# Ledger of designs, part 74: designed miniproteins, single chains

Each design is a single chain, and the fold is of that chain. pLDDT is the mean over its residues in the fold that is shown.

## One batch from the design tools (miniprotein)

Design m2730
Fold by ESMFold2-Fast:
Parts: C-alpha cells; sequence; structure tokens
Structure m2730 (fold): chain A 67 residues (1-67)
C-alpha cells in the first residue's frame, strides 16, 4: 500500500509540473497532502481496510483533476 501511495504522489507531482493554472495546482496539492498524510499514518500504526478505501478515493479525485 505504501508503494501505491508513493506512485500516486509521484503522479500528482508530475501533474503539478505540467499544470499552468495556479488554482488547479492548488487542488492537486490538497490531494498530495492528503496522500502524504495517509502514508505517514500507515507508517505509524500500520495498514487498515479503511486506509485502502481512502487511497481509492484519493486516486479517483486525482484522476478527475489530471484531465
Amino acid sequence: MEEEIDELIDRLVEAMKKVKDIFEQMDLGVVLIEAATLRSVIKQRGETPEDKEALERLKKRAEELIK
């Protein structure tokens, strides 16, 4: 799961480099912060089923923003 979160973070960072609109870049940044927070929480307490669902929601939000 940490590997999937790292892949999502890398994808968000690459998307932010390509986006010219500062507001769209901010929206991507919010998802990036949420993904990094999820990774930190999993590292501290371990993975739960709820974390998997949270990651899937973050992936969907990222896909909507990366148009």
Scores: mean pLDDT 79

Design m2731
Fold by ESMFold2-Fast:
Structure m2731 (fold): chain A 77 residues (1-77)
Amino acid sequence: MEDAELVVNAAVAALINHGKTEAAKRMKERAQKVIEENKDKSDEEILKAVTDEVVRFAEEEGLPGVAAAIRQVADDL
């Protein structure tokens, strides 16, 4: 789960750096729910599910560059 936590922390930091503190809070809550719903799966499956969720969230917030950066962080793990 450490890799999924790293992706979530990177995504939260990126949103806060873009002035979207409330969006960062909502994204963290969505990511935590995804982790809880997938807790019985492999670490690789949890990482994929969390990455897909936070990437989708960043795209919905109009931050495609942040979404691409999050995907790159996950791919490097």
Scores: mean pLDDT 81

Design m2732
Fold by ESMFold2-Fast:
Structure m2732 (fold): chain A 84 residues (1-84)
Amino acid sequence: SVADEVRALGVTPSAAARAAAEAALAAMQDWSRESQIAFLEREAGTYLRAYREGDLSSFPPGTTREEVLELAAAYAEAAERLRA
C-alpha cells in the first residue's frame, strides 16, 4: 500500500503537510468515509509517485522532493486514521 511504502521511507510529515491533509479532510466532511479514504490514498499515491520519479513540474518552483514526500506521508496518515 502507499502507507506501507511511505513508512519504509521513514519520513515524518511537517506541520504544513499535516495541515494540508487536515484541510482536505475538512473540505470532504460531508463525503462517505470510503470516499474520504479513497481520495486521501489517491493524493498520497500521486505525491509518492512525484517523489519517486523526481517529477516536480506540477508543483511551484522551489518545491523539494522531501516536501512532496511529507505530503504523501500526511495524506497516507490521515487515510489510516479513518480506517482505524
Scores: mean pLDDT 84

Design m2733
Fold by ESMFold2-Fast:
Structure m2733 (fold): chain A 70 residues (1-70)
Amino acid sequence: SEREKRRQRRQELAEQANKLVNKVLKEKPDLTHDERARVSQLVARLYRALRAGDEQAVKEALEELEKIVK
């Protein structure tokens, strides 16, 4: 069903977010205090957006996290 498909997509986004956060912390241990604070804020914004069903906000937070991983 369409509803099940949307639920699956949200779950995938949440898993992608957790994976990116863990990758940033593992691969860039030398992040400054300010950079770590930014990651924490982006994670909080991401989960808030996921709970609200705001797919655009989720996408924007993921894009910002991906830039840190690079």
Scores: mean pLDDT 74

Design m2734
Fold by ESMFold2-Fast:
Structure m2734 (fold): chain A 109 residues (1-109)
Amino acid sequence: EALIKALKHENFNVRAYAAFALGNIGPDERAVEPLIKVLENDTSENVRKNAAYALGKIGSEKAVEPLMKVLKNEKEHPSVRQAAFFALSTLVTDKKKAEEIEKLFKEIN
C-alpha cells in the first residue's frame, strides 16, 4: 500500500524507486493497475521504464496489452520500449506473439 501510494509522489525519483520496489517484493496483483497507469501516463521515462520492468516481474496477463501498446508506440523513449519488450518476453509464451514482439523490438533505435 505505501509503495503504491509512492507511485503518485511529486518527486519522480520516489516514483521510480516505488515502481522498482513493487517489481521486487513479489507478485502483488494490487500493484498491476497502478503500474499500468504509471506506464501509460507518467511524465518521467525512468518511471515508465521501471513500471514496465515491474509489470514483467509481477507476471500478470493484464499487463500484456498495455505493454504491447508501449512497444508499438514510435513516440515513446527507446529505453521504455525496450523495457516493455523484456517484460513481454517473460509474459508471452505463444510463438506467433513472440515473433511479433521481436519484430517490434527491431524497430527500436
Scores: mean pLDDT 82

Design m2735
Fold by ESMFold2-Fast:
Structure m2735 (fold): chain A 95 residues (1-95)
Amino acid sequence: MEEVRREAEAVLLTLAAKALVEQGKYEEAIKKAEEALKLDPENAWAYVVLAEALVGLGKAEEAIKYAEKAKALAPDNKEIQERADEVIKKAKALE
């Protein structure tokens, strides 16, 4: 189905964004995460990666916003909840 193909492409873009965050390439990671969200606006992992990149750039308020969005989209996914909570904790330490 077309939606499944877009979701698969969004997953690949999210993985690319995660690799860029791990390399400290936060602006490039944001771009890839935003591309993923254009294809799948409810991709909770893309919101987590976007929030992690925003913390890397010192954008605490935006990072908290997107981390909380990820938690709301995936309330039963423990890994997303834990990573989003870590982002929120790091962002609050910047304020």
Scores: mean pLDDT 85

Design m2736
Fold by ESMFold2-Fast:
Structure m2736 (fold): chain A 95 residues (1-95)
Amino acid sequence: TQNRRIQGSSYADDGGDIVYNSLVDAGDTDVGRQISQTISQRSINSVLSTPDDAVRHLDDVGDMLDDMGDRYPQTRDSFMQGSDQVRQGRRIVQD
């Protein structure tokens, strides 16, 4: 149902907030804003999609956060926490 996609999207937004706050604390506010906007856009696309497409959008967000964790090793833990939140949202949509 759309309620499950909204719930999954909420987890992606929470993941984005974790990443944004970590990057702001590291002094990378502009990068944090760009990543947060990308997550928000994919989250919106997830809500507006079919369940299968919603899972794909959330998988894309999770993959992006995993890649960004490798690029910002000093804040890797926050990116991994964000990725875990998105993964939880994906599971809700998939079920």
Scores: mean pLDDT 72

Design m2737
Fold by ESMFold2-Fast:
Structure m2737 (fold): chain A 73 residues (1-73)
Amino acid sequence: EPELEQIRRDIEELKKKMEEAEKAGDVRTATIYYTAYGILLAAEDFLVWQRLKENPSKELEEELKRIREEAAA
């Protein structure tokens, strides 16, 4: 759980930094943050998917769906 909490905090921070860089027209910085954001979303997906495989639940299925929708956006 602490690992997922930290990853989620890092994702939110990167989202804000990415949006700020995009608004500033700093394509290089926006690309770096976007890449890091995608990596963290993949890490969150992997950890939730691992938990779902061990202990199937509707809550984890919905959480994984939300993560994948965010990654697709």
Scores: mean pLDDT 80

Design m2738
Fold by ESMFold2-Fast:
Structure m2738 (fold): chain A 59 residues (1-59)
Amino acid sequence: MREEMIERAYEIIRRELERGASLGEAVTRAANRLVEEGVPNELASQAAAEAYRRVVAEQ
């Protein structure tokens, strides 16, 4: 998996959390945004999951 996709997902998750979204909503929105940006669905889901793990580790 490309590190750039994980970093992009991480940025989206952080932004959504700042807006008051739940962590689950933020992860779903990150995966959907990556698909919109041309990332295949499977890779987008994997990148969002790895970004989620980074966010949880920071708490």
Scores: mean pLDDT 81

Design m2739
Fold by ESMFold2-Fast:
Structure m2739 (fold): chain A 92 residues (1-92)
Amino acid sequence: LEEAVRRLEEVARETVELVREHAEELVRRAIEDGAEEGDVAALAEALVAHVEALARATLEQAERAARAGDEEAVRRLLEETERALREVREAV
């Protein structure tokens, strides 16, 4: 359980980092295509903040499940987070 929670934390961190990098690239391209810098930057910041909040909520849920001894819930959260990371990598 402790190892699974630690891996979930690592995968969540990598997911947030990839989303941030992808958002920065999208902002750059949108500005190049004539979008207003302030509007695109605000949307990118909101997206990154949302993903960070989801990652935090997922980690809190995993910690709660681990304390309750719910190995199935922790495993499911890890699988879902790993899937999200894979999807982000494929999109970038």
Scores: mean pLDDT 76

Design m2740
Fold by ESMFold2-Fast:
Structure m2740 (fold): chain A 77 residues (1-77)
Amino acid sequence: MTQEELLAMAEELLARLREEGYSEAAIEAAKTLVRKLREKRPNAQTEALLLVARRAWEAGDLETAEKALVLAAQSFE
């Protein structure tokens, strides 16, 4: 996936998390991912975790989505 596609996905997730008000940790992680994705291409671990977060969110698994977003933000240096 391209940096632009990953950024678009992170921005969409951030918007949806804000609309749902869930959760402050997930919102902060998504904000960090959006900021860093505007600056540089993520490493493979961050990309994989962001895809896990999207998949979990689409499945309604909000706990897994939050955990994956937090880990993705942490792995992005």
Scores: mean pLDDT 81

Design m2741
Fold by ESMFold2-Fast:
Structure m2741 (fold): chain A 79 residues (1-79)
Amino acid sequence: MEELLRSEEALEKLRESLDLDLSEPLEVQLKKIEEVRKQIEEALAKATSEAERRGAEFALRALEILREHLLEEERRKKE
C-alpha cells in the first residue's frame, strides 16, 4: 500500500485532490498538506468505527509520503 502511494501516478492524483499548484512556493504547498492533515486527525479522533479509523490512518500516511516527496523534489531542484 505505501509502496503504491509512492508511485508517480498515485502522488499526482493526490496532488490534484489537494489542489496543489506547482508554481506556488513549497511553504504554501506544505501549509495546504498540514491543513488537510489536521482535518484528518480531527476525523480520526471522532472516528467511531474501525473502517473510519483505518481510512483516516491511511490518509495520514498518504499525506506524509506526499510531504516527504515534495521536500525531496525541492532539494533536487535547488541543487
Scores: mean pLDDT 72

Design m2742
Fold by ESMFold2-Fast:
Structure m2742 (fold): chain A 69 residues (1-69)
Amino acid sequence: SAEEEVVNERVEALKRQHNLSPEAEEEVRELLLKFLKYMKENPNMSAEEFIKAVEELNEKIKEIIEKQK
């Protein structure tokens, strides 16, 4: 699907930027897929809810990346 292609592109970019392990790569992929599903299921989300969801996603990705240090 288009969503899977976008997720794969984002994961590959993060993998190149942060030298992600296979485990971290899969964790990030799962988080991004879950986020896209959440967005698709919540099309009338408020701006505040959207910002919070993006911030939570970015924090989780950051935590996964920091585990590689």
Scores: mean pLDDT 81

Design m2743
Fold by ESMFold2-Fast:
Structure m2743 (fold): chain A 61 residues (1-61)
Amino acid sequence: MEEIEKLVKEMLESKEKAVEARKKIEEDPNLLIKLRKAYAELKNDEVLKEQIKHLEEVEKK
């Protein structure tokens, strides 16, 4: 989570980091869920946090 939060923060400030993150997401779908979760935490968006929790539960089954 710490690494992912740092990545999300850098993506907001750097277009190069955003491109790298997209490439990683394309190769690892689980990374997308983790990035969305970190983004929701940074935005303090409770609705997004709940939606991401649901996605993680579906993946876990």
Scores: mean pLDDT 63

Design m2744
Fold by ESMFold2-Fast:
Structure m2744 (fold): chain A 88 residues (1-88)
Amino acid sequence: SEALRLALELARAAGEAVREASEESKREVERLALALLEAVQAGDAAAARAAAEELRRLVEELKEKGEVSEEEAERVLALIDRLLATLA
């Protein structure tokens, strides 16, 4: 349940972070957030880790491109780290 709580918080934060981003970036973040939520709900730690790591890479890329602010990126990345810590 802690992993699900963090995944839901992460999905919300990621959505907010890309609010001003391109429609393509919003779609990719939404796809990864949904994949992450589905994996966590299914108890598939490997799939959840893979989705979280791909989301981390995408958020770092969007920050570099200026599509996501540093503050919002740091918030999302911190939630990814916390979620990965629960997927032992």
Scores: mean pLDDT 87

Design m2745
Fold by ESMFold2-Fast:
Structure m2745 (fold): chain A 55 residues (1-55)
Amino acid sequence: MDQQVQQLVQIGQQYLEQGNKQLASLAFETGARLAAQGGDEALSEELLKKSEELK
């Protein structure tokens, strides 16, 4: 994945470790959007699934 998407995944993981599922979900959702815009639909779908699991 590109640098920006990877950073958002790391931020989402950090929020998840802190127990902040809402911010983790938002970070993964933002990462999914950037992945889709960059043409990586597979990564976008994975991050959307991860975001949905936190809702």
Scores: mean pLDDT 80

Design m2746
Fold by ESMFold2-Fast:
Structure m2746 (fold): chain A 62 residues (1-62)
Amino acid sequence: SMELIEEAEKLAKEGVELAKQGKLEEARKKFDEAVELYRKAGDETTARVVEHEGERAIEENK
């Protein structure tokens, strides 16, 4: 479970950096993977937060 959360955190950070670089499709994929890992870890609250923050990061970098 902790390993899934650590990987999800890494993927979410990668998503933010990709969005800042204008790589929006790659960023979306990383956020989707992070959300899935948080859900597999049983952390639905953080999964929803990352889903919303990912959407915002992509929108802000269009």
Scores: mean pLDDT 86

Design m2747
Fold by ESMFold2-Fast:
Structure m2747 (fold): chain A 118 residues (1-118)
Amino acid sequence: MITLTESGGGTFKEGSSVRLSGKITGDLKLVFEVSWFRQKPGEPPVFVASITIGGLKSYHPEYAGRATISYDWAASTAYLDLKDLEVEDTAVYYYAATSLGVPPQVYWGPGTTVTVVA
């Protein structure tokens, strides 16, 4: 069984930076991609960034230049670094892992809340 956890959420000042951490526990050999999504109240989850086991990174255009995704294979931990935080970045951030297979299975963490204040 694959289990995901997030950390690094909290309350941040506008213009600051945050590092979110996502960790997978379980059979990592079944995972080919990890991703970060955000969900604002009343909105669907929106893709932020992903990284594959081969190191290929993808970003939503809104986050290009402000977001950096990285993966520490020794720690089984993905990092999402967000800089120049805006009040509009206030959301619940979800770590997700996509398994090998067709259709791919997606595993979700419980979410971590980021609140940005002016």
Scores: mean pLDDT 83

Design m2748
Fold by ESMFold2-Fast:
Structure m2748 (fold): chain A 55 residues (1-55)
Amino acid sequence: SPKKEKLKKKMKKVVEDTGKKMDALIKAGDYKGLDEVMDKMHKEITKIEKEIKKT
């Protein structure tokens, strides 16, 4: 399904963008920000997974 592939690409981009943010936060020593970014990623991935399952 084209919609399912679009959602998979969105999920991949979320992981890649989050990885870049995490790297910057680690270099800055902002471990509180790291936890918040990880929690936000988990919530966003969960939403995308539910949408993929619905499609």
Scores: mean pLDDT 82

Design m2749
Fold by ESMFold2-Fast:
Structure m2749 (fold): chain A 84 residues (1-84)
Amino acid sequence: MIEEIFKLIDEMEELVREKYEESDPELAERLLKQLEAIRELIEEGRYEEALKLVEEMLKRTEDPELRKLLEEIKELIKKILKEK
């Protein structure tokens, strides 16, 4: 599950760079920083804080491709929390 979350974060980082790095570099930098924070929280086992950050990103994200990846990350984190 953790490996799956990291794969989804990698996919999101690639999409953010492709879609926004040239058109909206401030948004790209902000999203990449948030994804880095989620990765660090998961590495530390701080899954509840990672979940909150993903939920905040979902509330502010309108891009359907990014929303799909964020929702998949959210469900995997929830699954880890339920099995704990």
Scores: mean pLDDT 84

Design m2750
Fold by ESMFold2-Fast:
Structure m2750 (fold): chain A 69 residues (1-69)
Amino acid sequence: SPVEEAIRLLREALQEKDLDKVKNLISRAYELVKDIEPEVAKILETALKEDSLVAQKFGIREALELLER
């Protein structure tokens, strides 16, 4: 399912240290959920605008909490 794939991508992003790789994984997860999980999509869209790894990973954790409920 798109939700299961998005969870996989976001968990992978939490293990990454490269900002561009994290942004790529968040962007891919966003495309999977944008039409089905609007609240999660807004969180991921905000994370994509962040330039710090810490802020991006905060957004990923928020998104995962909602997707894994």
Scores: mean pLDDT 86

Design m2751
Fold by ESMFold2-Fast:
Structure m2751 (fold): chain A 104 residues (1-104)
Amino acid sequence: SIEDLIRRIGEVLELSDEEVEDLLKIVEYQKEKGDPLMPYSELEKVLGRPLSLREVAALEALRVILGLSPLSVENLKDVLLAMGVSEEDAERLYEFVEEELAKK
């Protein structure tokens, strides 16, 4: 399920329970509005706060896994690093996304 996938991404990035629940809220909101690729500025309005780099990294990874992103797994890692995501977080997400895509 998408909920299980978000919770597993949260474990990889060591997100707090609150950050995981906020990501679940974002995904449900996008589903309700029929727009799975809402700009982060609109999602930040839904939460009433800015998204952390780890939360943005989680959403980018989720979009790649769901086939909603034009990014390859390698391009995802490069984009995350360019955004200021740590080498360690970017590498863990890269490995996680590769494993999830291999299961399909």
Scores: mean pLDDT 83

Design m2752
Fold by ESMFold2-Fast:
Structure m2752 (fold): chain A 94 residues (1-94)
Amino acid sequence: MIEPLTEEEKKILLEGIKKMREAIDNAQSKDELIANVEKIIDEVDAKLTSPEAQILVTLIRIGVAIARVSKDPLEVIKENLKKLLDSIEETIKK
């Protein structure tokens, strides 16, 4: 079993996810979306040191990497990233 996240780690991750959702909604291009989400995840990563928190950060980074190479319309990329963030948020809230 994975050790549970601390309340501080949960707060940092949930605040980061909220900022990432706002960046996704406001992005006018794929490059803007990727740059803004990467900046937020880098700020979150700098505050988190546990392996458990790093797994969730890595999953978001993989989602961004998939978005970068995707040929899908911007709205589809936005929807897929938001679905990933929703899944991570549900995992944090358990």
Scores: mean pLDDT 83

Design m2753
Fold by ESMFold2-Fast:
Structure m2753 (fold): chain A 64 residues (1-64)
Amino acid sequence: SRIEGVERGIKELEKGEEIMKKALEEFKADPSVPEVIIDFVELVLNSTKALKERLEKELKELKE
């Protein structure tokens, strides 16, 4: 169902957020990593958070 698909999407995005947060911490700790790469990972993380919020809103509307 669409509800099951959206719930799965949210869980996958949450898993992706945790992986990206860990990678970001590791990149910030490595002085060989250029700032542009850190900025890129932060951009992707912020986009992932925004997409998760949109799916959570859709899930709420589907359960009404």
Scores: mean pLDDT 84

Design m2754
Fold by ESMFold2-Fast:
Structure m2754 (fold): chain A 80 residues (1-80)
Amino acid sequence: SLEEELEELEKELQELAAKLAANLDKVPQSTIERLQEILRKLQEQVQKALAAGDLEKALQIGINSAKELIEVIKEALEKI
């Protein structure tokens, strides 16, 4: 289910975010700004989908954004 997929992505994202936080001094400001932009767009898109009553779209936006955040964090950690 979409909910199960989101839960698994959330667990992976939490683990990667903890590793990123432990190495924050080694992460470029441009990477932090990219992560902040992804989160801002996620908030705007989810809010719009929920306002339209489209819960499935809100979940899919969440899944896609979680995948993008995971990719960006993995790339950042590989460069450390």
Scores: mean pLDDT 87

Design m2755
Fold by ESMFold2-Fast:
Structure m2755 (fold): chain A 65 residues (1-65)
Amino acid sequence: GVEIQLKLIKHLFSPEELKLLDKYLESTDPEERRKLIRELAELLGISEEEAERMVEDYKRVVDEL
């Protein structure tokens, strides 16, 4: 089920990365969201655009819960 997919996704990310993803999903402030995207991009060594796509994919999985 979706719970199994979520557990597998959690195994792909560090606790720090998951914390940033969860904060992004809970945030309604555009400034805080941009800051979280920058922090995630830096932590993963990817572009901010790639980090934004990752949080969008993560949100789609969470929205199915």
Scores: mean pLDDT 72

Design m2756
Fold by ESMFold2-Fast:
Structure m2756 (fold): chain A 75 residues (1-75)
Amino acid sequence: SMAEQRQMDLLSRAVQRFVDRAAANPDASREELEAWKREVLEEMRREAEREGLPLDEEFAERVLNHTVKTLLARQ
């Protein structure tokens, strides 16, 4: 559906912002990455609410958690 596509687009943009920030800060600690993850998730909630989109928060959190693990493994 269009709503599912928009939700995936929102998640993809959020993950890309997170990855770009991590790339700009290659020495970022686990604590910093976890804080940025929380900020990104909160921004996603607000954007989804503003757009009237459903947000699968559990799925979004799992994707962001995998992103954090991947970024930490590359340090």
Scores: mean pLDDT 82

Design m2757
Fold by ESMFold2-Fast:
Structure m2757 (fold): chain A 98 residues (1-98)
Amino acid sequence: MKPDFKEIEATLYLMNGILALKYGDYDKAIEDFEKAIELAPDSPLGAWAYVLLAEAYLKKGETDKAIEYAQKAIDIARRNGDEELLKWAEEVLKKAKE
């Protein structure tokens, strides 16, 4: 496949967001994941970013947004046949509803 510079940029935002999430900077994590989605919304990277965005909102206690983004990630994972991402998105959705 040809290189996609937007997907490379999206990967960098995804990685920065994961680091921010790990260190408890949930606002930065949300911002970085939203940038990853903006750059590569229909890619596997965008699907990962939706799950991570749901996780960040869940950690902030914004359960309604966590449910919304987890459901979006489920829809994309099902469309792409990504069973691993689907399982993770369903786990995040379950945690947000409990």
Scores: mean pLDDT 82

Design m2758
Fold by ESMFold2-Fast:
Structure m2758 (fold): chain A 63 residues (1-63)
Amino acid sequence: MKGDIAVVTEDFEALTSRELTLKKGDIVEILKVLNDNWWYVKVLSTGEEGYVPASFLEIIGKK
């Protein structure tokens, strides 16, 4: 999971400073898996990092 690349499947709006706002189609790198529900990711186009719900991500590239 760490270092895997995922695509955002639906828009997600951050509610806290620890969360990351995502748009459908954004490509992210998984940096850390906190639990089954929350992953810490980096948006490749912007370099922004934060926690997002794992259910909004689809893995497209594995290490």
Scores: mean pLDDT 80

Design m2759
Fold by ESMFold2-Fast:
Structure m2759 (fold): chain A 60 residues (1-60)
Amino acid sequence: AFSFDISVESAQAAEDLAKQLKEEYPEVEVTVDGTTVTISTDTPIEKAIAIALSAIGLSL
């Protein structure tokens, strides 16, 4: 299992990012805490890295 914390600029951005990630990768667990988005996955590390990179790319 892998977990990544991604900090975004606002609570709205965190909610938008979580929504996009859940739509793109429905198998992952996405949690929002203020401006922090936590992505938890029990997938292979390759897919976990891809999800983390996608999250960074969606957060602006």
Scores: mean pLDDT 73

Design m2760
Fold by ESMFold2-Fast:
Structure m2760 (fold): chain A 70 residues (1-70)
Amino acid sequence: SKVDEITERLIKAAKEKTLDEMVEEILKAFDEYPEDEVRLAINRAMLKLDEETQKKLAKAVNEAITKKYS
């Protein structure tokens, strides 16, 4: 499913990329996919990550949302 594709993309970015690169990856996902699917993918990614990587993803999501709606 598209949600599964987005979820794997976000997990890979969280493990391999810097915070700033993750913000760009999340912004790209919001540009490419419906908001509901991106939101579901973020929630699913959170459940599959360790605590430190979850904090990094949460910070990147907050920064991406701020940039998108500011």
Scores: mean pLDDT 84

Design m2761
Fold by ESMFold2-Fast:
Parts: structure tokens; sequence; C-alpha cells
Structure m2761 (fold): chain A 56 residues (1-56)
């Protein structure tokens, strides 16, 4: 049960950060799609990469 809740929280955080990066013009639609694929395979790695993008 707890693992499913954590996955949902990570997904929401990721989606919010991804939208912010797109709104700020830091990533393209293609890069956003690539990050979504990364999140499906490795949520933590996708979040780290997105965080670095947001710092720019």
Amino acid sequence: MKEKEEEEKKKRIFDTALNVAKERGLISDEQAEELRKMFEENPEEALKKLTEILKS
C-alpha cells in the first residue's frame, strides 16, 4: 500500500516540475517526453535530471 502512495506522490511532483520547466522554456516538448520515459524506468533519476534543468 505505501509503495503505491509514494509512486503517486513522485508522479505528481514530477508532473508539476515538468510543467514548470516547460513554462520557463527550459525544455522542449521532445525533452519533456524523454523525461516522462525516464520517469517510468527510473523515477529518481528523472527527478534528478529535471531538478538540474530547473536550476538553470
Scores: mean pLDDT 77

Design m2762
Fold by ESMFold2-Fast:
Parts: C-alpha cells; structure tokens; sequence
Structure m2762 (fold): chain A 121 residues (1-121)
C-alpha cells in the first residue's frame, strides 16, 4: 500500500489586515471519507484546534475565536484541503498544521507545518 503523505504549503509573511490561504495535498488516503483538522501552534505552546471539515458531508466546525475569519474547503478531485484566514492580526502568527485520523488507530497524522508571520501594517 502507498504511504499516507500530507504536503502543506501557502505560508509566509503577510501584513496585518490581510489574508492567507494554506493548502494540504493528501496522497495514499481516500480524502472523501475523512475529517480534516487544522491546528495552530505558537512558539512554546501546545497546538490548538482552529477548525475541522468533514469531506463526506461538507460540515465545518470552527473554534469560537476563529468564527467569521476562517473558511475551510476541500477539493476532492485534487485531494487538497484549504484554510483561508482573513482579517489577520499579529496574534495569528504561528505554525499551522493539518491533520487526519490515522487508519486503524486512535492517533492522528500531522503535516510538517506551515509558518505564517503577520507583521504590523
């Protein structure tokens, strides 16, 4: 069987008040049967859940502090998940991770992380 791989991209330096779109391309897994989760990790802190999307139903659940600022979507044809974060503040600076449940386990598979740095305007 092919190994499960998450390839993350779309980070970088963004001005305050702007927006950023992060993407994760999935290989070795049928994304249509998965829930994709998005996490943020600030330096020296544990990762925190920002939101999740159910690829089968299209249901999106966001943490309350991110409601109205985050859009989650999935492109099943390209096995890619997207997170757009809008109205950025310097507090949004961190490393963002996508994750899926590991097949046959209670564990999760995380991507490598994408750095986002928000600078004052």
Amino acid sequence: SAPVQLTESGGGTVAEGGSVTLSTTFSGVDLSQKVVMWYRQKPGEAPELVGMINAKTGEVILAPEYEGRITLSIDLANSTAYMTLSNLTVEDTGTYYSAIPKPGSTEFIFGQGTEVTVVPA
Scores: mean pLDDT 86

Design m2763
Fold by ESMFold2-Fast:
Structure m2763 (fold): chain A 57 residues (1-57)
Amino acid sequence: MEDLEKAEEAARKGDFEKAVEYLRKLGIQPEVSVEELTPEQILDLVRGARDARAAAA
């Protein structure tokens, strides 16, 4: 899914709001607001999404 690739790219660029927006398009919601997330937590969500999509697809 292109949205997952865009989420990872946005996170690498430090655009964490865009990374979370792409994760939401994939049906993935963080349990806290984006303002409360660390860069590491956002990167972990992207990696988890990639692994979950590989397992589910």
Scores: mean pLDDT 73

Design m2764
Fold by ESMFold2-Fast:
Structure m2764 (fold): chain A 118 residues (1-118)
Amino acid sequence: MQPLPAPTRPFTDEEKEAVVEAVRKALEEIGKLLSLGATFTDTRVTVTARILYNGKELDVTVLVTRAGDELHVKVAVSGPGATDELARKLAELVAKRIEEATGKPVRAQGFAVETAQG
């Protein structure tokens, strides 16, 4: 709703591939990767995945956006046994892998989606 102070630089194809690979590696460290897909815009990389964690299938969505010279990573985890704690742990791991792969500073946030009880 506010005008951008400067146009956000588009992701390169190499950056897009590096982000997807970093997310895949992070997910494989947490649980068994069942499926992974990615969609791209000029300013956004969205990775959707399904993992098996503690005998439960969880859906994971990773959103990576550019904010100036910094990358912002949001990790949403949904399904039975999804917790904010797991989502934060996964977000930190994803951020670390993306930072290693791209050399860009990364800010990460993780949250559970679909019914936190109280």
Scores: mean pLDDT 78

Design m2765
Fold by ESMFold2-Fast:
Structure m2765 (fold): chain A 58 residues (1-58)
Amino acid sequence: SLALVVDLIMHELGLSREQAEELIRLIRAGASPAELGRRFGLSPAQVSSLKAGIEAMG
């Protein structure tokens, strides 16, 4: 499941594998939406959607 989530993030957001893995790690560690948005160039809506998806899979 993790590999599929990484592939989806890379495809949908245009991130590298390394960036996608770091994004998942930070979301699981409870990083703030503002921090994630600044670091990865994501909107608050994109961060919220990703957190919900990752939490549903974990």
Scores: mean pLDDT 78

